Designed miniproteins, single chains, continued (2). Designs and how they scored, part 59

Each design is a single chain, and the fold is of that chain. pLDDT is the mean over its residues in the fold that is shown.

## One batch from the design tools (miniprotein)

Design m6155
Fold by ESMFold2-Fast:
Structure m6155 (fold): chain A 90 residues (1-90)
Amino acid sequence: MSPIEREALEAVTEGSMVIISLAVEKLRAEREGDEERAARLQEVIDRVAAAAQAVADAIAAGASEEELRAAIERLRAAVEEARAELAALR
């Protein structure tokens, strides 16, 4: 496995962990009747999931290191946005 592919898998793993945390908070918001918060959390989940899928698709397609790096950076940006949303809930 190339170094960039390993970096991609690490980023996808981080994205998956963040999605789990967001899903737990979304369930909590739904339980409390906070539909606006639940909807916002779902939008963040969808963005991270889409970015992670783009990384997986790039690997499967044998994309260039440059294309894969761009996909990884988009995923990292989505993960940081997700972490900011989680921090705002505390």
Scores: mean pLDDT 86

Design m6156
Fold by ESMFold2-Fast:
Structure m6156 (fold): chain A 94 residues (1-94)
Amino acid sequence: AEVDALIAEARALLARAREALAAGRLEEALELAEEALNLARKALELDPDNPEALALVERVLELAREVLNRATDKELILRAIALIVRAIGLLLEA
């Protein structure tokens, strides 16, 4: 039940992040994706083999890479790289 709630919340945040990205709001998209990754990580701590949580990590990675490709601000670029590294780390631990 707790894992399902974390996954549902992460999925909702990631959907909003994609909407922000489509609107050109890169910083907002990245902030929402960072929160989604934190929830997905928490779900994986409770259930390491959860395929929905792993799929969410992959979607965060994809979004962060898209932000990185479009970002021109140094701070946003560094934040996107940090999120990519964290997402890859979670996938390698699976």
Scores: mean pLDDT 88

Design m6157
Fold by ESMFold2-Fast:
Structure m6157 (fold): chain A 57 residues (1-57)
Amino acid sequence: SMKKEEEIEERARKLTEGAVASLAEQGRELDEAQVEEMFEKVKESLKRFEKEEEEKK
């Protein structure tokens, strides 16, 4: 089983790929640096949500 950090990273990658694809469908293609920045922001957001979930349980 993966640790929570690894699960968060995998989910962040999946969400970032989806967001990039959605933006491309709208004619907005991100460059590599922007994709990396989005991935880091998504990952940090997921970490905050995971912390919130752990507190409630």
Scores: mean pLDDT 77

Design m6158
Fold by ESMFold2-Fast:
Structure m6158 (fold): chain A 61 residues (1-61)
Amino acid sequence: SVRDEVIELLMTEGGLSEKQAEGAVDLMLELGPAVGAQYLVKNGGMTPEQAERVAALVEKL
């Protein structure tokens, strides 16, 4: 599923645990993908390019 793909990216590229990745997806769904992407860069250690890729996938959820 798209959700599983987002979780995998957050774990492999963002260095998040599975539980942290699930929480990040839920946060992005609540706040919107653009705000969520900014949060991932600032707090998750992701590059802007990685965060944009995650945001694009979350838009499909």
Scores: mean pLDDT 79

Design m6159
Fold by ESMFold2-Fast:
Structure m6159 (fold): chain A 55 residues (1-55)
Amino acid sequence: MLKGIKKVLLEKAKKGEDMSKEIEDLRKLAENIPELKEELEAIIKEVEEAMKKKA
């Protein structure tokens, strides 16, 4: 599941879409599922990096 979500989010970020809402949702998910926090934080970082490359 997380691999699929990561691919979709990265594709949208590369297209220059505003990912702020998606990033916020991932942070909330990390708070609710501590076991996945590390993976979710890694996905957030990759999405933010992809967005920076567009700026």
Scores: mean pLDDT 76

Design m6160
Fold by ESMFold2-Fast:
Structure m6160 (fold): chain A 75 residues (1-75)
Amino acid sequence: MERDKIKEAAKKLIERAKQLIAESTDPEAVRLYREALEEAKKALDYIDKGTKEDIINAVGELVRALRLLREAEAL
């Protein structure tokens, strides 16, 4: 159940990052959005491996992705 919520959060973040990359005209914002996209993809890979340590790593990657989105939005 919790794993499914984290997986859905990662998928939504991936789609949001793709949208922001397509809509942004700022090269620095695009770079940060691309980094956020890659961290969110890593989170999905960790979730698919399914150990407790992998789930902790997935949450860490999602937190990093959210921070990168916030940094880009502040530009």
Scores: mean pLDDT 83

Design m6161
Fold by ESMFold2-Fast:
Formats: sequence, structure tokens, C-alpha cells
Structure m6161 (fold): chain A 60 residues (1-60)
Amino acid sequence: ARAERDALIQEFFEQGRVLDIKEQEALEAGDYEKAREIKQEKMDLSLATDERLRALALAA
């Protein structure tokens, strides 16, 4: 249903914001390795969210 799709999109934006803050903190600390790991997590989150959105669209 639309409510599940909207909830998933909101979750994606909230998680993305948390990851952005963590990435900035890592960069300020000079921890470039951790910053790269967070960038990978952001990519993984985007791919997983796309798959879940497609599944919800097909279920409708």
C-alpha cells in the first residue's frame, strides 16, 4: 500500500541523514577509511531501498 511506500522513503531519508552526519564526523577526525565505509553503506542502502520499492510496486 502507499503507506508502506511512504514509510520506506522516510526511513531512507532518515538513515541517509544519519550516515551523512557520521561521514562528516569521520572526515573531521581524519578517518578517511571510515568515511569510505560510510559511503559504501550509503550506496548499499540506496540499492536495497530501490529493490524494496520495486517489490512494493509489484505487490500493488
Scores: mean pLDDT 82

Design m6162
Fold by ESMFold2-Fast:
Structure m6162 (fold): chain A 70 residues (1-70)
Amino acid sequence: GSIDALRRAVAADPTDLGSLIGLGLLLEREGRYKEAAEYYFRAADVAEAEGFTKLAEELRRRAEELEKRA
């Protein structure tokens, strides 16, 4: 499925920001909040490394909110 395809993309390129965000979004939609938060934190780290500071802050905030629901 889509989650498996995105996991393979992230395994091949751990800095694939789009796939990391996509995994977070799909896992959140499926109610898998702990896993979604993990991918959003990873996406935030990548976004920060690439200079996307505001995106990194938003992704970290979303991840922290989801961890409270896990």
Scores: mean pLDDT 87

Design m6163
Fold by ESMFold2-Fast:
Structure m6163 (fold): chain A 80 residues (1-80)
Amino acid sequence: MDEETRRWIREVLERGEEKLRRLEEDPNASEEEIEELRRLLEEFKRAVRELEEAVARRAPIEEIAELGKRVLELAEKLLE
């Protein structure tokens, strides 16, 4: 995996974790909202690991592309 992709992933994780922290501190936030964001963050971390593993084992480009698409979709949901 290239360094630019790794930096972007780290930034998404940092922003997602900060968003979760702010939501946990908000007395108006529902437990459902907090749980959903926590789930999205865990799914993103899992998707990143699956992508890194696929790249490391030189998976077919179509498989890597599909995993990359999933990471992007989860990042968009996490950062909204």
Scores: mean pLDDT 83

Design m6164
Fold by ESMFold2-Fast:
Structure m6164 (fold): chain A 55 residues (1-55)
Amino acid sequence: STAAAREAAARAAAEGVLADGGDEAQAKQIETMALSGETPEEAGRLGAGGVARLG
């Protein structure tokens, strides 16, 4: 994936964590994991239920 796609997926995962009632530290951890080498699909799983529309 491109760097932009990874950043978008990481942001979506982090926002999903926050939307699901997680705290900021959990959201940041998920974002960091996604950016460090996880695939966009894996990042989405980490923020389960919080996939954002990528426009």
Scores: mean pLDDT 64

Design m6165
Fold by ESMFold2-Fast:
Structure m6165 (fold): chain A 58 residues (1-58)
Amino acid sequence: MDEEAKRLLAEGEKAFRAGDLDTAIRLAEEAARLGSGELKRQAEGLVALARTFKASRA
């Protein structure tokens, strides 16, 4: 689970850097669901950050 969550978080971060906020949110949410501890916290942080950036474009 943590290895898969780590992979999903890395892909979510790449999507975020590319400006694909919807993909970043989706991947980060899945990483948060599968991960634990600091990994889950990092994934939840990426979800919050990507959602904030998406909202500021509205």
Scores: mean pLDDT 81

Design m6166
Fold by ESMFold2-Fast:
Structure m6166 (fold): chain A 107 residues (1-107)
Amino acid sequence: KAADEKAVEAYKKAIELDPNDAEAWKNLGNALGKLNRLDEAVEAYKQAIELKPNDAEAWKNLGNALGRLNRLDEAVEAYKQAIELKPDDAEARTNLENTLRLIEKKK
């Protein structure tokens, strides 16, 4: 966790210097996700996607963070975007199917 906290500070510093670095925003989201700071991870991924909307990995990671927050409808939309950009991503497809099953069980 100390290494992930150090990574968060490093990426925040990088973003202060270049706020248009989509990769730094995505990496910040990844580090925040590892720290279970999921609301902050979601915001970091949204910034990455705003800067680079064709990053399938950022959409998939956004879906993962939203799923962990039980924001299942939003997770579904994020996974659909990831799959549209990269249809061969088995992880994104499996996570979409699992999320849809959770939604059906709630109804």
Scores: mean pLDDT 88

Design m6167
Fold by ESMFold2-Fast:
Structure m6167 (fold): chain A 66 residues (1-66)
Amino acid sequence: SPEVLELIGEAYELADEAEAKGHTDMAQRARELIEKAKKSLEQGNFDEALKYAREAVEVAREAVAA
């Protein structure tokens, strides 16, 4: 799904920014969620992939905003 791939890309960028700002634990959690989203996408579980990708973006955005 193009939407899931876009969210994964956004989550990667935000996780890198969070890590650069010292929020390494939150960045790691976001990356774990990205891996779950990628695995779900590979398995054809698009709803699960969307949920994990969205959660990854949320976690990374919270970390950047902190």
Scores: mean pLDDT 87

Design m6168
Fold by ESMFold2-Fast:
Structure m6168 (fold): chain A 76 residues (1-76)
Amino acid sequence: MMEELRREIEAGVIEIGAAVAIRIAKKLEEKDPEGAKRVIELAEEAIRLAREGRLEEAREKYREAMRLADEIVKRV
């Protein structure tokens, strides 16, 4: 019960963060279509892993997506 709630909260936080990464990638599509697609793919994988309860893997994919998005923003 308590552990299930903790898992749901963590999954929700990852899903929200991944949604933000996708929104950033959408703004980058005109400048870097390949980079934007990669960010979206990583963010979608993070959401999938979070929904499967694979929170550590989801967190890593989410962080990778955000770091890539930040790097692209600084480059363009």
Scores: mean pLDDT 80

Design m6169
Fold by ESMFold2-Fast:
Structure m6169 (fold): chain A 55 residues (1-55)
Amino acid sequence: NEEAIEAGREAGKLAYEGKLEEAQELLQKVTEKYGEEAGLLASETAIQTANELSL
């Protein structure tokens, strides 16, 4: 699910920048539009992206 992965990367970047509320809103929109599985994928991608940026 490319849309979920792209949204996850953006949410991870937002979280790294300290924009946690914006990151959570983006992830919630993915869940609402594409379903729970897509939301989980986006969340995992966001965590990975934020961790990579912090290295």
Scores: mean pLDDT 82

Design m6170
Fold by ESMFold2-Fast:
Structure m6170 (fold): chain A 70 residues (1-70)
Amino acid sequence: MSPEEIREEAIREAVEKAKELGLSEEVIELIRQGKFTEALELVKKEDEEKAKELEEFMNKLQRRYLSEYL
């Protein structure tokens, strides 16, 4: 799988998780743009508990995809 395809899959899964958590459209749009750090900072201001859930999910995605290149 190409790095671009892996990034698109990670973004797709992160968007789905954000929707499951009921996050704002602004957060979802940042995730779609691959701006994960900005998205997490915005979520922390809205709901710290949901921010932790999203961060944990993103860390799992990063470990999964990173292992394909290590």
Scores: mean pLDDT 76

Design m6171
Fold by ESMFold2-Fast:
Structure m6171 (fold): chain A 100 residues (1-100)
Amino acid sequence: EEELEAEIRAALIELQAAVALVTGGDPSFVLPKLLEGLTDPDPEVRATAIQALLDLAKAHPDAVLPYIEQALTHPDPQVRADVRAAAEASGHPKLREAAA
């Protein structure tokens, strides 16, 4: 039953990120959900959130920057590592500098 719930959470993250990517919409509705996904107990939901964050970081670096900075202060070292990796993979110098 938790597997079905995790699939729904992952699908919701993917859909919200896809909407933000396609429409250039306000990332304020999707980025907080992505950060919640990074701490999800299900590893598949976390992987989905990391990929969505990377996609948004590539497309909307300025909008993503404050959320990356916030996530880098997270107490979980795994969350900090995942966010740093996404920032580095984005190819944007300002995101890489924030993650360094």
Scores: mean pLDDT 76

Design m6172
Fold by ESMFold2-Fast:
Structure m6172 (fold): chain A 56 residues (1-56)
Amino acid sequence: MEEAEKLLKEAEELLERAEKILAEGTKTGDKEKIREAADLVSEAERLRREAEKLLA
């Protein structure tokens, strides 16, 4: 349970960072930031899947 909770918290933090970076990238037209935000979302989804395995 503890490990799964940690993974979920890390995923949430990554999603929050992705939202901020995406907002900045879309305002400035910075394709690098938009891509960075997409990478953070992918990493967050990976952490969520790992947490789900621990909760099975």
Scores: mean pLDDT 82

Design m6173
Fold by ESMFold2-Fast:
Structure m6173 (fold): chain A 55 residues (1-55)
Amino acid sequence: MEKEAKELYRQAMDAYAKGDVEEAKKLLTQARELAKKAGNEAMAQSLEQEIKRLE
């Protein structure tokens, strides 16, 4: 799960770099959910802040 959350974060950054803010937000949301399932609350909180920044 943590490996998958990190991969989704990378994909979100790639989407954001291409100007696809909606796709970046979706990928960050998926990464946050995986981080929560893995018990990594620090990563989940960090991802939540990034999602809020993209609102």
Scores: mean pLDDT 79

Design m6174
Fold by ESMFold2-Fast:
Structure m6174 (fold): chain A 65 residues (1-65)
Amino acid sequence: SERARAVGKSAVEGLLSRGLITPDEAEEIKQLLEEGRYSEALEMIRKHVSEEDAKAVEDGLRLAS
């Protein structure tokens, strides 16, 4: 859904602003979100953040879907 993509992109921009991911990684994750490949996007996010932060993103996408 458009809302799930918007939530995911906002989360990615937050990670980028915190310096947890690179601009190239942010673009790749955003592309996965646009393609509806949420599991792969979340797996990339999990490499760079805590389990708690990753779960918050997952819960946000679930609620927006």
Scores: mean pLDDT 77

Design m6175
Fold by ESMFold2-Fast:
Structure m6175 (fold): chain A 70 residues (1-70)
Amino acid sequence: SEEEARKLLKEAGFSEEEIELVLKLLKSKDKPVEEANEIRKKLAELIDKYSKEQQEKIRETLVKVAELLN
């Protein structure tokens, strides 16, 4: 569920703005390609601010979130 996805992202240290961006990207299969690409760029900039250890934890969390939303 979206609520469980939000909880996992909060536990991983994401801000509310970052959580909304991740959720928009994972739901983007039904969005125009241009909008999806803009969301991907913003998410990449966001993740780039984290350490390598945090990036690995983020990757694991994003896999779980994607499974909850698909």
Scores: mean pLDDT 70

Design m6176
Fold by ESMFold2-Fast:
Structure m6176 (fold): chain A 66 residues (1-66)
Amino acid sequence: IEEALANPSVEHAWEFLRKGAEARAAGNNEEAARYFRLAGDILAQTLGPDDPRARAAYAAAERLAA
C-alpha cells in the first residue's frame, strides 16, 4: 500500500478499485472504504484531483465510511 502511494500508477489504482468492490460485495464496508480512498489518492495524484474517476473513488469511500 505505501509502495503504491510512493510510486503511484493508474494500474495500482485499478487494483485498489477492484479490491474495494470485492470487499463491498463481501459486506466489509470498512475495508472497501480504505481501498476506495487509496484508489482515489492515486488517481488524484496521477490524473488530477478533479478527474471524475478520482472523485468517484472518494465518493464511494465517503459513502461507506460515513
Scores: mean pLDDT 76

Design m6177
Fold by ESMFold2-Fast:
Structure m6177 (fold): chain A 78 residues (1-78)
Amino acid sequence: MSEKDIEAEILISLGRMYAWLGKKEAEKGNLEEAIELYEKAIELYKKALELAEDPKIKEEAEELIKEVEENKKKVLEK
């Protein structure tokens, strides 16, 4: 694994934490906070996608971006 792939995996891990926190805030009814946390997760996943050299890491980041964008959309419709 390259230095860039290691950094990309770290960014994905941080993004997953923000996405999880966003989901928890949405469940509490804190919709604005949930959206902010989802936006932070998307930003981290996009950075990971740009840095990653491994196709598997790129695919993971793309799937996670799609998932969080879907969750953000559901919050905005509430």
Scores: mean pLDDT 86

Design m6178
Fold by ESMFold2-Fast:
Structure m6178 (fold): chain A 65 residues (1-65)
Amino acid sequence: SEVSERVALHDLMTEFGLSEEQAREVIEMAKAGASVEEIAEFLMEHGVSEEDARRVARGIVAAVA
């Protein structure tokens, strides 16, 4: 839902310091069927730790798919 997407965007920006563009890209990747590993790699490239990136990626994939 749009509400769940807004919450995920806000959390990515506030907790992990992603820009709005980067946070939106994560959501779009998940909607396009990207794997947990692909989303986690994107998050790690933008400064999220491996542990946090994998946890967040799993949550986003579960919420979208």
Scores: mean pLDDT 79

Design m6179
Fold by ESMFold2-Fast:
Structure m6179 (fold): chain A 86 residues (1-86)
Amino acid sequence: MKAILTVKNATTAQKLAALAVGVDLKMKGATVTTSSDGDTLTITIDNLDDEQVQALVTHGLNLKSAGATVSVSVDGDTLTVTITSS
């Protein structure tokens, strides 16, 4: 499964948290690519298992609880999570 995590209007703390998730997934065998443009961070992750997908969804829910707007969509084998901070 593939996931695309986009964090918009991200604080430094939110960027570091998202990068930490990406590093953890890479250490567990996923392919992780990151790009940053101003306040927007995009992380593309390939070769995810079910446990890794749950970790990514949990990260999105934690950011939503902290006041971010979170959108999740699934198209085929691709999970897209878009997080926008206030």
Scores: mean pLDDT 75

Design m6180
Fold by ESMFold2-Fast:
Structure m6180 (fold): chain A 91 residues (1-91)
Amino acid sequence: APSNRLRALARLVARLEEAIAAGDLDGALETAQGIADLLRNDERVPEEVKRRVEELVAQAAASTDPEEQRRLLREFARLVRELLAAREAEE
């Protein structure tokens, strides 16, 4: 069964994807920042993934173009989904 951490991460990613689909970019960015904070404190997450997650959320936060911000947040969600699938395969 997935750990409590994996279930929490899955719920946050689903919330992120829902916010992106609804055009709620402020809510999507807030959720992405929360996910990045969770991943930063998890020693089992590869440093390469942590760095890319931080880069994507920083770029999204700095963007003044809603379409660019949406594209960056979608890439972020995809990366986190890939991480989640890999972690679920280990458990």
Scores: mean pLDDT 83

Design m6181
Fold by ESMFold2-Fast:
Structure m6181 (fold): chain A 89 residues (1-89)
Amino acid sequence: MSEEERRQLELQVEAALIQMEAAVVKLIAEKLEDEEAREEAIRLAEEAARLAQEAAETEDLEEAERLLREAREKVREARRIVEEAEEKE
């Protein structure tokens, strides 16, 4: 396996993991009593899942890395919103 092929597989695995994390965050967010936090966390989780899916589908390694970085930032923010909202309940 070439270094490029290995990197492509690693990015595909990262994309799958981000999509899974986003799905979990969305499920938790749907249980929040804070409507504003719920809506924002769901929106960010859905955006993260979309970006991760796009990263998995692209053959451009640089674009895939950029999309995954953005997806990670969005899922991290969604999780932060959920955790802060749960702490206040």
Scores: mean pLDDT 85

Design m6182
Fold by ESMFold2-Fast:
Structure m6182 (fold): chain A 57 residues (1-57)
Amino acid sequence: GELAVDLMVKEGGLTREQALTIERLAKQGASPAEIARAAGVSPRLAAGAIAAIRALS
């Protein structure tokens, strides 16, 4: 949701476009590696963002 996107932008140093891409793919069940590739972030950052989205959903 918007809370997870806002948190990724403010705390994760991500652009809103990257945060929205991560949230969309995480909801579709994409792997951290697929999300990292699509958003242009490290797999570690993608994994952390996925965990945050699932905790807030």
Scores: mean pLDDT 75

Design m6183
Fold by ESMFold2-Fast:
Structure m6183 (fold): chain A 88 residues (1-88)
Amino acid sequence: SDPIVRPKELLREILEEQGVTEESLTMRDVGAYIGQYIVDKGLIDPNNPLKVNLSGTKLGEMFEVDEFDGRDSVEITERIMKEVEVVE
């Protein structure tokens, strides 16, 4: 089953921009909202749809990277896990 997590401050700000009001949600839902944030902010590189540009964004500040491969679900999940507290 997907873990239930509580977002830390920077991730909470990103999720609130997507209309999230819940204190805790599943990691699956967090990933879905981050994906929506990427699309809504136009962060997919127009010359390479596999590249996500994060420079100057809250998401880039939170992950401390300028770009990533949008297909690397393992790296994305590991970065998100650093920005949440697991709720038992």
Scores: mean pLDDT 81

Design m6184
Fold by ESMFold2-Fast:
Structure m6184 (fold): chain A 78 residues (1-78)
Amino acid sequence: MEVAEKKAKEYQQKGDEAFKSGNYREAARYYMEAGEYYLLSGNKEQAIEYFKRALEYAKKANDKALVTAAENMLKLIE
């Protein structure tokens, strides 16, 4: 459980760095990973937040596969 939360924070930071560099597709991928690890750690609220961020940036990147993945994760946990 501690390992999952640590990885969630690591992927969150990678997503933030990708976003700052304008790489929306990479940011969306890292925020998906962060959301999945927050969900594994039992932190549903943070998982929802990062899946929503992943969805936003996947849409900006026009990455239809990531949009579908993020929407499916939100539908399952909301």
Scores: mean pLDDT 86

Design m6185
Fold by ESMFold2-Fast:
Structure m6185 (fold): chain A 55 residues (1-55)
Amino acid sequence: MELEDIALAKSQLTLEERQRVAELVRKYFEAVKNGDEEAAQKALDEIRKLIEEAK
């Protein structure tokens, strides 16, 4: 469900915005791996903001 939302939003993004989302997704997984809940939440918020701004 959550990954499907990101995939759907990618279809509406420019190449540069897609690359930024990919960077934030990578940052999110790294933060989760390190147990940094605050950094993980911030990365998710940045992804949501980019998706919302692309509409």
Scores: mean pLDDT 72

Design m6186
Fold by ESMFold2-Fast:
Structure m6186 (fold): chain A 56 residues (1-56)
Amino acid sequence: SEVNLRVAAHDLGLSVAQLREIVRRRDEGVSYEELGREFGVSAREVRGAVAVVKSA
């Protein structure tokens, strides 16, 4: 849901648009580790964010 996306984004210090960008780039084959470095979060946090976005 949109509320869950906003909560996940806030917890990571990211916007909802940034979470959607992470999912888009993951679908393009970019690794969780590379996305974590680009957005200033851990690979584990990127994996969690992708799960939240795909569930909404």
Scores: mean pLDDT 79

Design m6187
Fold by ESMFold2-Fast:
Structure m6187 (fold): chain A 67 residues (1-67)
Amino acid sequence: DLEERGRELLLEAVKAEQAGDLERAAELYEEASRVYREAAERAEGDMKRLFESQARIYELLSEQLRA
């Protein structure tokens, strides 16, 4: 289940941020972005738009943590 995998990656990313491991958190957000992008390709309508939005948000978070 891609949505479940995405949520697990987000939980791991938050834990990495709390530990001060910003590099690890960025990697996990980037991986979550890819999972949600894949979910969007397999979805239709409103679910596709939702997954596309989630992927973009996590991509931006990954970039911000690396800056």
Scores: mean pLDDT 85

Design m6188
Fold by ESMFold2-Fast:
Structure m6188 (fold): chain A 88 residues (1-88)
Amino acid sequence: NKDVETAELFLQASYLMALELLKDPSLSPEQKANIESTLKKLKEAMERNNIKVEKSLEELYEEIEKLSPELAEMLRDAERSNRNPLRP
């Protein structure tokens, strides 16, 4: 089922994106806590569905794009927005 495969890849990419955001040393304690809370929820969702992260974020984007170009673009837009929170 392509929809299930796309959802699993999207969940993995979201988890890796959150991990990369957490590496930013300029994060406030509140921002760090919010990202950690999101990571916990994503980790729990992956564990409930027996999903393991075995690909890089870029590899996951490429696989999602093959299945759903629209979801891949949404994920890339979310990543770009999170990297530049002070610029609309």
Scores: mean pLDDT 74

Design m6189
Fold by ESMFold2-Fast:
Structure m6189 (fold): chain A 86 residues (1-86)
Amino acid sequence: MTEEEKEEVEKELEKLKKKAGLSKEQVEKAFKKASKYLSRLEIKIALVLALAEEFGDLELIKKALEIDNTEASKKMLEAIELSEKE
């Protein structure tokens, strides 16, 4: 994982923490899971999947991203929507 990718993950986790009321420990667990997926997937998709897996509620994560309404959050929301398609 590059320094730039790590900074992007940290920014996304911080935004979701503020909107979803996540604890520091929950954010750290999600980051560790995301780092495992980053060996295989794009950083934003990996982060979204790790957070969804940790909290077990995609709707909660989607709502937090919609409230944030940043370019990065819009991309993460799109990744969640893609992950729901079978």
Scores: mean pLDDT 56

Design m6190
Fold by ESMFold2-Fast:
Structure m6190 (fold): chain A 87 residues (1-87)
Amino acid sequence: VEELLAGALASAEAALEAVKKGDLKKAEVYAEGALRALEEAERLGFKSPELEKAKEYVEKALEAIKKGDLKKAEEYLEKAIEALKKA
């Protein structure tokens, strides 16, 4: 699970960098990667309040990215990264 959580963190950080550069297409790909890693961790039975928060924030970031809301996308990705670092 360390690899899945590390992958989720790396993808979320890459999505944040893409958002900061205004690259919404790359941000969407990386945010989807982070969500997929978190869903796989959940499927394997790894549950915690921090993982639940990380997933929620990544989902909200992805919605913001799809709507072109760079400021909300950045905010949610930063919150997801914080939650992942505590998981």
Scores: mean pLDDT 84

Design m6191
Fold by ESMFold2-Fast:
Structure m6191 (fold): chain A 60 residues (1-60)
Amino acid sequence: GRAAQMLQRFGGASPEAAERVARLAGEGAPDEELERAAKQAGINASGREVRAVAAAGGEA
């Protein structure tokens, strides 16, 4: 989705990895979990930034 595409600009994450992180944000995962998932996916963003991007993309 749009949120996943936006998250990819923070790092070289695959579309599939970005979609998983966007889904976690949409499910209301805490910022610490979002940051851990983002780093594991290669997205260099804080959990707060991930949540903001997901909200802007219509996921959270």
Scores: mean pLDDT 76

Design m6192
Fold by ESMFold2-Fast:
Structure m6192 (fold): chain A 96 residues (1-96)
Amino acid sequence: MEEKLREAENLLQKGRDYYKQGKYDEAIKYFEKAIELAPDSPLVGEAYLLLGEAYLDQGRYDEAIKYFEKAMELFKDDPVLVLKAATLLAIARSKK
């Protein structure tokens, strides 16, 4: 479990690096791979948030909304993360 979690953390970081470069397709691929590797981990909520942000920046608003809603469900016990996901969800909904 911990070895897979560490690999998933590395995949999320690679995804963030691609996202920062504006390479959203590559970022999405790495975030999805991180979720596949550690689907029951605490990182999944952050990965959904990052997927939503990448889709939002691509103008893919329906996908962005879906992932922000998934992130909010996982962050329900963290008011700061819920607020961040809710704010991004509102932005994505305003673009539709």
Scores: mean pLDDT 83

